# Ledger of designs, part 78: designed miniproteins, single chains, continued (2)

Each design is a single chain, and the fold is of that chain. pLDDT is the mean over its residues in the fold that is shown.

## One batch from the design tools (miniprotein)

Design m6872
Fold by ESMFold2-Fast:
Structure m6872 (fold): chain A 64 residues (1-64)
Amino acid sequence: DIKKNKLAKAILEALPVEKGRKLAEKILNSKDPFDLEEARKLAEELGLSEEEIEKVLKIIEEFR
């Protein structure tokens, strides 16, 4: 899925390498990678800051 791969790349570029990799993997394996509520939950579980979470949610909205 080209759209999912582009989303993963955008997340990897926006976050620190380790956090970006872990979040991208979880989002790509989720039922809906564009679900903002699930993305927030996954990011919070990984210990992302509120600023990092807001960056990810903005990226997901732009790819919807």
Scores: mean pLDDT 80

Design m6873
Fold by ESMFold2-Fast:
Structure m6873 (fold): chain A 78 residues (1-78)
Amino acid sequence: SAARSAQALRDTAAEVRAGMDASTQKRLNELDAQRAEAAKQGPELAQRKLEEINRVRQLRADADAVVAQMEAQGRALE
């Protein structure tokens, strides 16, 4: 049924978002803690951790944009 297919797609999207958010948050928390420790040892190590943080944030933004496009496409089909 179309309703079941739509619900399964929404459930999958919700699980993907939840998994992505949990993974991203955990990684960002770890990297932020590591950046603080690295800063005590040297600015170069702190900079590398900041670059990793920035990359993770950009990857999440890209993933969010893809999910938003998929939702828009699904909505256009009504």
Scores: mean pLDDT 78

Design m6874
Fold by ESMFold2-Fast:
Structure m6874 (fold): chain A 88 residues (1-88)
Amino acid sequence: MELIENDSLFLTMEAQNYLLQGKLEEAEKLLEEATKRAGEPNVFQLVVRAKLYAKQGDREKAIELAEKAVERAPESPLARATLEEAKA
């Protein structure tokens, strides 16, 4: 089985932590690495990427990605909260 050390989930969590600290460039690099390892973005990657765009002032892209996350996982509180934050 895949090792947690190379898990794209771990990289995405680190990206969210840097995003919370306002380190947008570092968050973006970690999201790129997470996507590269996973091949395509999962719901959590879409959520963190939406938050990154919102912090960069790209509200339109933030809403698009947050809506995509909600479409993928309508029951996800994280995806729904991200969409509401992007709209605010």
Scores: mean pLDDT 76

Design m6875
Fold by ESMFold2-Fast:
Structure m6875 (fold): chain A 75 residues (1-75)
Amino acid sequence: METEFEIGALVVKAAVYIALAENSTDPKEKAEFYREAAEWLRKAAEIAEQSGLTDVAEQLRKWAEEYEKKAEELA
């Protein structure tokens, strides 16, 4: 449960930043929050991959890429 707890905590951090981005009307601030969310999702994916949770890691990486792309489109 240690690995699942760590992954869950990082995903929750990402979710907070996604919510902050969605509530911001400033494109620069939105981009900053989306980048932060993507970074936490990438860290979660790395831990999942190292723990053999390949499907979870792949899903988290795809979400990270999506939010990073949203940030790039705003900046």
Scores: mean pLDDT 83

Design m6876
Fold by ESMFold2-Fast:
Structure m6876 (fold): chain A 92 residues (1-92)
Amino acid sequence: VLLMAARTLASLGRLDDVERLIKTYAPDNPELLSILGDGYFRAGRYDKALEYYEKAFSIEPTPRIARNLARVYRAMGDLDKAKYYEELAKKL
């Protein structure tokens, strides 16, 4: 239920609502944090996308989150960090 609500709100661009939902019910859920990261990345808010992906990765380092971090760093022009997370994703 929470994951579906977060995905729906994020797809509508309602990122403040997603953030409130996460803070209220599941502040340390890496999947919900990743949904916020996805939403902020689509909005071009790379600073916020990094914040939420890094928090998700620190809780549960998965290949998916590592690839998402690489994508944000590449969009920001940090090719060294992008490569680092791409290689890390292969080892997870």
Scores: mean pLDDT 83

Design m6877
Fold by ESMFold2-Fast:
Structure m6877 (fold): chain A 82 residues (1-82)
Amino acid sequence: ELPKIEGISEENKPVAEKLFKEAVEMVERALARGHTPGAAITAAVMYLLSLRHPDAPPLGMSDEELDLLIRKIADYLGEKFG
């Protein structure tokens, strides 16, 4: 049901899939509560960007892989819900 995440290392695919699912569920919950698609997508993307913070729990993912993942999730959310 979720799209395959290209360009992510095999060891990071489970974490990437989990973050993708969390972002989708976050948007769906926000929409169910009456938020606009734009507001829901923005909140999900801001959450993902917060994972880049030095104090965030380590994901075991490089900054480059995390940036790629965030871009792919943002693009998907915009396409599906925008």
Scores: mean pLDDT 78

Design m6878
Fold by ESMFold2-Fast:
Structure m6878 (fold): chain A 68 residues (1-68)
Amino acid sequence: AEQALRDAKELLEKAVELAKKGTPENIRKASIYLTAAGILASALDVLGDTEGAKEVRELIQKAIKEIE
């Protein structure tokens, strides 16, 4: 369970790093990493880890605010 949160943090840190580079290609790549984190949150919900899914979604929202 905690591994999924670590994986989500790594994906989102990479997304923020890429988006801050500001090129269209890097912004597109950042979108792919954000999507991967969203899929991970949905997988946690399906597995019954509602709290883990909530934490991942909160991390996604934080990353989006850092980019926007």
Scores: mean pLDDT 80

Design m6879
Fold by ESMFold2-Fast:
Structure m6879 (fold): chain A 55 residues (1-55)
Amino acid sequence: SALVEEAKELIERYEAGEISKEELGERLQELMDRADGADQAAILELAIEFQKKVE
């Protein structure tokens, strides 16, 4: 889905140093709020896995 793909791109952009950790978190939350059903679950899983790696 487009929202899940956008979430993955945001994580990659953070890893490339293009956006801040705070911006990544805010944008992922916005995508999750706009997503429904399976897309919301997929974005949430991406956000949780990312947080585990950076904490």
Scores: mean pLDDT 78

Design m6880
Fold by ESMFold2-Fast:
Structure m6880 (fold): chain A 88 residues (1-88)
Amino acid sequence: LMEEAEELYKKAKELAEKYAETGDEELLLEAAELAMEAHALKAKAAGKEKEGARKLLETAREDAEELENPELAKKVLEIGERIAKELE
């Protein structure tokens, strides 16, 4: 679980860097999903799924607020809401 989480974080970072270079919103959405999945795996490894779900949703809301594009922000929040539900 920790090794999987670390791998997902690395992939998320790579996709976020590609998004910064290309402007491809699909890369940003995939990066967000991988980063949130990594948080979920970390919470499972710690035996704190419910706490992790709450923090993941909070982080997704904060990340969405940082985005200038409201449609993109909504999609990021929806990803976080889905993963938080699956974690619980």
Scores: mean pLDDT 78

Design m6881
Fold by ESMFold2-Fast:
Structure m6881 (fold): chain A 61 residues (1-61)
Amino acid sequence: EELRERIAEELVREFGVSRELAERAVRDAEAFLRGFGLPVTRENLEPLARTFLELELRRKK
């Protein structure tokens, strides 16, 4: 899915994180949206993936 890859690339660029970490945040966000029956669109996926990435960064510290 191009959307998932594009958001992960944007997160790598903005936060300077590994691709693996960015991809995990995007996957977790997609799973959350699907679990709640919400559409997997850029408008829903991008802000949720950012939130999950920020939480992961806080946990690693």
Scores: mean pLDDT 79

Design m6882
Fold by ESMFold2-Fast:
Structure m6882 (fold): chain A 57 residues (1-57)
Amino acid sequence: MTPEELIEEAKKLVEEGKINEARMTLNALYRQLGLPVLPIEELKTKENLLKAIEDLK
């Protein structure tokens, strides 16, 4: 997937309440961008996941 596709997938998964899947998708995006993987505590809630996605725009 491209970075843009991973962002859209992560957002969709958050909206569906699939927090674990959204977290894994966002971590895959971070790895592709060469960014450090966020700690699990930062990616446990919909709010934190959406914030992390917005920070990548």
Scores: mean pLDDT 74

Design m6883
Fold by ESMFold2-Fast:
Structure m6883 (fold): chain A 58 residues (1-58)
Amino acid sequence: KREELIKRLMETFGLDRKTAEELIKLLLQGKEEEAKELSGLSDEQLEIVKDAIKKLNI
């Protein structure tokens, strides 16, 4: 499930694997500002990622 989300983030937002993995980790820790800075994603794109994490029950 986590691997599927990593692949989706890489394909959808053009992130490398390490950035996608760390983005998921930071969002799970509630570190949204750090996640935004690391990934370069907009607030709207971060909301899409947060929704995907919730739907996949990660």
Scores: mean pLDDT 81

Design m6884
Fold by ESMFold2-Fast:
Structure m6884 (fold): chain A 58 residues (1-58)
Amino acid sequence: PEEALRRAEALAQTAGVSVEDVLDPNPSDEVIQKLAEGLGITPEEARELVKRLYEEAQ
């Protein structure tokens, strides 16, 4: 869905990663670390966020 894509774009821009990385069902540890640092959250929270966005994009 389009809302999940727009959310992923905003997160990717903030963290300095690609939208494709954020919507990946198996994100790399590097992407998770960049998201956690960029958003001020834990790596565990970043991984959960990516999983939820991927599910919402289906």
Scores: mean pLDDT 79

Design m6885
Fold by ESMFold2-Fast:
Structure m6885 (fold): chain A 65 residues (1-65)
Amino acid sequence: GVEELGKQAKEVYEKFLKGEISAEEALKKLEEILKQVEAFDPRDARARALAHELRKVIEEIKKKL
């Protein structure tokens, strides 16, 4: 569900911040999660909110590449 994808995204970002994974690997994983979130009903407010936050995080990581 959306909550599980949000947890996965948070774990990916935390691993990136700790230096456990590269920016390239973090981006790949976050973009895969975003694609799954975007497959949910457009009316799902939780999915829309998570997609918005994921896009922000992806852009911030891209600026560091």
Scores: mean pLDDT 83

Design m6886
Fold by ESMFold2-Fast:
Structure m6886 (fold): chain A 98 residues (1-98)
Amino acid sequence: MKDFEEGLRLLSEGKYEEAVKYLEKALEKEPSAEIYNNLGLAYLNLGKYEEAVKYFEKALELDPNYALAYFNLSLAYKNLGKEELAKEYYEKALELHR
């Protein structure tokens, strides 16, 4: 929780490498879809799209209805040039969001 909150603060400040370290500490204490999703978001912002995909997939393994993880996975695939796959995940996110 404390490490997770610090990780989120660092993400909001654009300190992505520092955010990863705090989010990894949070993950060691209590694994959650939200922590995996935010690790993916940190990697996405670092331009590490393959790593971002991996973490978003882990978030979805824990919570298959996590709309935000589908949105972020769509964005990662878009950055990898996988447009059709990005659209599929975006549509899934829209179905789950409301």
Scores: mean pLDDT 87

Design m6887
Fold by ESMFold2-Fast:
Structure m6887 (fold): chain A 55 residues (1-55)
Amino acid sequence: EEKQKRLERAMNALKAVLKDKPSPELIKKAIEAFRRYATEELGLSEEEVDEILKK
């Protein structure tokens, strides 16, 4: 499904940002941006996004 590919791409982008070991503030901002994208654009629940971000 198209949403699945978009989710994978967003997850890879988040991982790339985290790889550079940014400040805690930037990490929080990147996670917030991913959460907003996944809930608003992909229609995932907050609980589903939290499970994805857990690992």
Scores: mean pLDDT 76

Design m6888
Fold by ESMFold2-Fast:
Structure m6888 (fold): chain A 55 residues (1-55)
Amino acid sequence: MMKQDEALQRAAEALGAGDLEKAVEIARTGLPEAGMSPEEAESVATVLRRAHESR
C-alpha cells in the first residue's frame, strides 16, 4: 500500500491546479496520516510553497 506516494501525488495535483492552500493542507495532514513523520511532512509543505513562489 503506497499511501505516502498517493498523498504526494494528490498534493502535486492540487499544486498543478493552482491550489497551494489545498496542496499544503494535503501535505501537512495526509502525509502524517500515511505514516510520514510530521517533520518530513512540513519539509514537503515547504518545498510546495517554494515551487509555487518560483512561478
Scores: mean pLDDT 74

Design m6889
Fold by ESMFold2-Fast:
Structure m6889 (fold): chain A 55 residues (1-55)
Amino acid sequence: SLEEDLKLISEVTGLPAERIARLTKVQLKVLLKELEEAGAPEEAIEAARRLIERA
């Protein structure tokens, strides 16, 4: 779900879920790259991909 994806990314990044929910598709793509470069858990990377698809 959207709420679960936002929570997961919030837990990994330390950003509030409300801030992540306001990100544009372009900003979400930048976040995805940063998560991949940081070696974030695959679950967080997949959550970011799902948010991009919904944006």
Scores: mean pLDDT 84

Design m6890
Fold by ESMFold2-Fast:
Structure m6890 (fold): chain A 69 residues (1-69)
Amino acid sequence: MEELRKKFEEAVEKAKEAIKKGDFEAVKQYLDELSELRKEAEKRGDEELAKEIEEAINQLTDMGVRAAI
């Protein structure tokens, strides 16, 4: 659990930095990583963590779309 949460937090931070830099390819890679972490959390039965990861993906996607406009 702890390790998965740490990877989640790190990926979110890296994705935010990539959005600020306009590195859309890096943003896509981190969003893909977050999607895999969400699936892993679901497999472990950690519904709360899976929900947090999904919310973060939605927020980062919105931020990326707004930055690209």
Scores: mean pLDDT 80

Design m6891
Fold by ESMFold2-Fast:
Structure m6891 (fold): chain A 74 residues (1-74)
Amino acid sequence: SAAEEARRAGVVAAAVRLVRDLNANRPELSDAEKRALAERVIAHLAARLRAEGYPEAWVERLRAEVTAAVDAVI
């Protein structure tokens, strides 16, 4: 439980940091291009977490949290 929450928080923080780095270093990218890049990373991560045996409900919650956090900083 604590380890799962730490994993979730860490993934969300890393995704937000990546988008903030894109905003700072790649300001020429459109919001649509940033969203497309984020969605590709989120989809890949979700597939890996499913393969690692994480429950579908946990992966869905993480994907929703990451998407919302990314959208908030784009």
Scores: mean pLDDT 79

Design m6892
Fold by ESMFold2-Fast:
Structure m6892 (fold): chain A 93 residues (1-93)
Amino acid sequence: SEADKLFEEAKELLEKAKEALAAGKYEEALEYVEKALELARKLIKLGDLEKAREVLEGALELAREVLKKAPKELVPKAIGLVLRAIGELLELE
């Protein structure tokens, strides 16, 4: 299904974010997190709330890890992505 394809793509983006984070590439990690959040929104639109929740939770965890380690110039972007993930999770009822 389209939801299955979007979910697999989102999981690949989250794995790339983890690899970038482990390599100290914080800006790249945040870009992958942001792309995964966009796919989570598409999953919500398709009605696959369980897959959307899993992607949002993974994105939140990675954005929080970047926020803990990132240089000061990336802190606003990391905070923005954390808040976006929390906001989307709160809408899943």
Scores: mean pLDDT 89

Design m6893
Fold by ESMFold2-Fast:
Structure m6893 (fold): chain A 74 residues (1-74)
Amino acid sequence: SMEEQRKKLEASAKIAKLNIEALREARKTGEDFVEVQKRLMRQYLSTEYKFPDEEIESIKTTQEFYDAMVKALG
C-alpha cells in the first residue's frame, strides 16, 4: 500500500541521516565508521522509540535496524 511505502521511505531517510552523522563522527574521532553507525542506530531506537535494552542488543545490522524502525512506525 501507499502507507507501507511511506513508512519504508521514512525509515530509509532516517537511516541515511544517521549514516551521514556517523561518517562525520568517525572522521572527527578516527573511530571505525561501522562501530559509530551501530552506536548511533542503537541510541536512536532507545531515545526516539523507547526500545528495551534487550531488543536493542539483538540488533546487529543496518537491515535489522531498518526492520525495527519500520515496525515502530506502524
Scores: mean pLDDT 79

Design m6894
Fold by ESMFold2-Fast:
Structure m6894 (fold): chain A 51 residues (1-51)
Amino acid sequence: KEEELLKKNRENLKKQLKAAGYSDEMIDLALGENFDEAIERYKKRYEEAKK
């Protein structure tokens, strides 16, 4: 269940993060190092920046 959602979420987040100004290189490194933590951190930061 979560496995499928995480896979799709990763692709979507990668695109959103790139649009937010993060480089593909940085996104790849963050996902490779700490997938769960990176995703949650980037998501929160992106939301806060929008506000």
Scores: mean pLDDT 66

Design m6895
Fold by ESMFold2-Fast:
Structure m6895 (fold): chain A 64 residues (1-64)
Amino acid sequence: MDDAQRNAAAAREAAARGDATAAAVASWGVYKHTGFSEEGRRGVEAGKAGDAEAAARLAELAAS
């Protein structure tokens, strides 16, 4: 599993427990390891806005 996929999995686990801050941090890891993709950036912004589920979904899309 590469760094982007590992961070996407961490974002999903954070979303499962309702931790939007942890989901945002993991989404930042995906954003960085995918070459600053737009999907990764949107995931970080969703997590910062308190939407852990959207952050995890966007992180998974960016990592795929």
Scores: mean pLDDT 81

Design m6896
Fold by ESMFold2-Fast:
Structure m6896 (fold): chain A 70 residues (1-70)
Amino acid sequence: MEIFVDPETLASLTPEEQALVEAYLAAAENGDRDVARKKLNEIFGKELTDEEFEQLSAEIVERQRKRLLE
């Protein structure tokens, strides 16, 4: 199963989804992997595998960086 979050979808996040991304980033920065995965599961509405979680985490970080620069 493939999970890709395109840039347009990430840019059009609702305030509630943005809050979840912020909570995910805070948990990831603190090394709280369980909380980070839980927040990411809420964003995508499904239980992610470790591989999916790592791939989506990298994508979210890159998109967050791009938004901060714009």
Scores: mean pLDDT 65

Design m6897
Fold by ESMFold2-Fast:
Structure m6897 (fold): chain A 70 residues (1-70)
Amino acid sequence: SEIDELLKKAEEAIEAGDYDTAVEYLTKALKLALEEKNLEAIDKIVLLSQKLNEEARKKLEEKVAEIEEE
């Protein structure tokens, strides 16, 4: 699925230390998971977010808050 592809790209970015790219892919995956009401995908996104550093987690939290206000 598109979500699984985005999650794979996010994991690869995390392994490369490219946390900005990882946040971008996780944000895209989250938007799709919310549109599809896919709770399993949301759980996978949460698990990957735990591998981020503190600064990247804060950036993701800010993007999540922006989505929730829509």
Scores: mean pLDDT 80

Design m6899
Fold by ESMFold2-Fast:
Structure m6899 (fold): chain A 76 residues (1-76)
Amino acid sequence: MIAKDEEQAEADVAAAEENIREAERALEEGDFRRAALLATAAYILAVAAALLGNEEGAEEVIKRAREVMAKLDEAE
């Protein structure tokens, strides 16, 4: 059980990191819809990873996702 949760947590962090990189790029390009969707996906994956035990990796992604969302709110 522990090994599966650890592998899943690592996979979720990796996916969250990819989504947040794409969200930041979309925000720079002015694609606010894509940035919002990717930041939300990254946030969900990071929260899932934290619940599975990878809190440290998840915290950085959650912080970056919140920063993207805050910038989107300021742009409207």
Scores: mean pLDDT 80

Design m6900
Fold by ESMFold2-Fast:
Structure m6900 (fold): chain A 57 residues (1-57)
Amino acid sequence: MEIARRILEGAKAAGAKVELVEEGEEYYALVTIDGVTIREKLSKEEFEALKKLLEEE
């Protein structure tokens, strides 16, 4: 789950906000930096991995 780890590390370094969104059978990570939001599509496994990493913080 390299994508999940990179999102979290980048967000922490930049002071960004990270939100996880589930829309039906699709999963997304929303990363907001300085009012700019980046939406990245995740697999279910990547979504669960990123959710776990956010819970550990």
Scores: mean pLDDT 73

Design m6901
Fold by ESMFold2-Fast:
Structure m6901 (fold): chain A 55 residues (1-55)
Amino acid sequence: RSIGGALGAINTLVAAGQLDEAVEQAEELARVYEEAGDDKSAEEMREYARRVREL
């Protein structure tokens, strides 16, 4: 999976004001990290989604 591409897409959605879609993509990326056993990166993505949701 292209992590760099996924992060770029999420950042573009935030910049475009598409916050709900950005949250959905960040939550999906967190799930991908969790499935790969990268709990730290998964938690970082969930924290990012939480912050975007508060906007």
Scores: mean pLDDT 77

Design m6902
Fold by ESMFold2-Fast:
Structure m6902 (fold): chain A 57 residues (1-57)
Amino acid sequence: ALSRAERLRKAQEAARKAEEMIKKGESEEKINEYLQKKLKEMGWPDPSSVVVLLPSK
């Protein structure tokens, strides 16, 4: 398990990438998919609560 500080750092890195996607004009859906994948990889609680709110593609 990652410490709070490690997860914060990982979250900030994911946020930076999301910001780049926003600047490229990516949709909120694509940005959310990326963030959920990164949060899952970092061992965050199941992101399904966010993913479930999104319709299929």
Scores: mean pLDDT 65

Design m6903
Fold by ESMFold2-Fast:
Structure m6903 (fold): chain A 59 residues (1-59)
Amino acid sequence: MDEKTKKAQELIKQGEEAYKQGDLEKAKELYEQAQKLAPPGSPLRRQASENLGKVEEAL
């Protein structure tokens, strides 16, 4: 697994934590970063995009 994929996974975890804390703006930024780093068409990019959509609905 390359470094970008590992960073994207960590960013998703950090975004989930920020979301649980109610920090929606931080969660949004973290998921946007994860989406950019995750490989195109990967399940990881899809997960980041889905989580980003949930945060945007909550904002």
Scores: mean pLDDT 81

Design m6904
Fold by ESMFold2-Fast:
Structure m6904 (fold): chain A 56 residues (1-56)
Amino acid sequence: SAAEEEAARGAREAAREAGLSEETVEKVGQGAKQMVASGILSAEQAIALARRLSEA
């Protein structure tokens, strides 16, 4: 879905900005997509969580 793709893209960008490896960036993106797909988080919430965790 569009929301899943948006979450994956935004989460990957947040992880890259934080300086994480490309392997970790892919895992973060997949995790965000899965959270949105399962209905646990919205795309915006998944991106915000990924950013927070990547910067910690």
Scores: mean pLDDT 83

Design m6905
Fold by ESMFold2-Fast:
Structure m6905 (fold): chain A 56 residues (1-56)
Amino acid sequence: SAASAARAVAGALRRAGAPEEIAERTGQKVGDLHAAGGSGAEAAAVGREGVREAGL
């Protein structure tokens, strides 16, 4: 589900040391893409942006 995808991405970023705001925002964007029927490539791009923004 979109909520599961959002939680997984946010959790992964938090474990990697990302700030909570960036982890939550990135997870939410992935969840929104999943709900809208976005592609895995789009979700991966959002994840990469979150990693870059977090300085990881």
Scores: mean pLDDT 79

Design m6906
Fold by ESMFold2-Fast:
Structure m6906 (fold): chain A 81 residues (1-81)
Amino acid sequence: ELKKKAEELKKEGEKYEKQGDYFKAGEKYYSAGHLYYQAGDYDKAIELYEKAKELYSKSKPPNPLVVKSLERYKEKVEKAK
């Protein structure tokens, strides 16, 4: 259920990334990571948060607040392992 939704969001993120829409791609990867965290798949959640952070860093204008929030969330997930 949650993992299936996360894979769908990841696929949408890949589509936006290929189109150069880094902000929307980052949003989709972030949402997918959040669903993996809820499903207890912490490794996949961290991987997707790192990807989202990378994509937000490439977006214009830069979104430092979102990057900071993702870093904090990643730390929370790492501690939950």
Scores: mean pLDDT 77

Design m6907
Fold by ESMFold2-Fast:
Structure m6907 (fold): chain A 80 residues (1-80)
Amino acid sequence: MREEAERLAREAARAAAAGDVARADALLARLAELGAKDPSLGYLALAVALEELARHFEAAGDLEAAARARALAEEARAKA
């Protein structure tokens, strides 16, 4: 389901940004299972995770990293 992939992607990105590696890895494993069954869900999850990471980079003042993450998210959404 698209909503599940988007939710898991946001949670994984937030866990990674918070340094919770174990939680991020567990959520990414669930996303990998969804992407293996439906590649469009894999691209959607990647786009959502990159959009969440871009927000964290903007909050940290890393506007270059944020811009790159948003560009990659746009490319991933085009493939979803």
Scores: mean pLDDT 79

Design m6909
Fold by ESMFold2-Fast:
Structure m6909 (fold): chain A 66 residues (1-66)
Amino acid sequence: MSKLEEAERALEEAEEALRAGDLERAQNHLVKAHILLSSLPPSERVAELERRLQAAAEALRKAHDE
């Protein structure tokens, strides 16, 4: 599996955990996705995944801001 595929899967798992209200699991998967994306060469797909990661991180922040 490529790092790009791993990053996308980690992001999908983070988004699923966020929908389930599992904030700890969401945070762990977002960190993994961020590390993987940061190690990849720039591309439009990487940029799209980075935008999704930013949106998920913002949603997590709002959910945690009780």
Scores: mean pLDDT 82

Design m6910
Fold by ESMFold2-Fast:
Structure m6910 (fold): chain A 73 residues (1-73)
Amino acid sequence: KQKELSLEYLNNKEEGDKAWEEKDYETALKHYEKAKKALEELVKLMGGRPKKAEEELKELEEKIKEAKEKLKE
């Protein structure tokens, strides 16, 4: 369901951002990964918007990478 996936994406992105601000990188990573998964499913459901989806997915991938780097420290 499109609305459910949109909310899952938005809610997980927001929760990830909150966890990041609290320096809870483990929680931020989990939420960003869930947001990415929801966005991928949303794109499939909507027939795909590659440019916009790629931009949002790249942002999530960068946040996931940064969270993983913080956890390695």
Scores: mean pLDDT 77

Design m6911
Fold by ESMFold2-Fast:
Structure m6911 (fold): chain A 61 residues (1-61)
Amino acid sequence: LIEEAEELIEEGSRADEAGRYEEAAELYRRAYELLKEANAPASRVAAAALKAVGAEVNAEL
């Protein structure tokens, strides 16, 4: 689960770099959900959540 979440974060970063912010937000959100399910440290869960919010904001602008 944690490894899968890290892979989604990497894919989200690539989408973000390509300007596909909506896709990046979705990928980061999935990573956040997987980290919560895996009972990952709160700091890692929070980091994924912040990435998702940032991408969502960029998608609107």
Scores: mean pLDDT 78

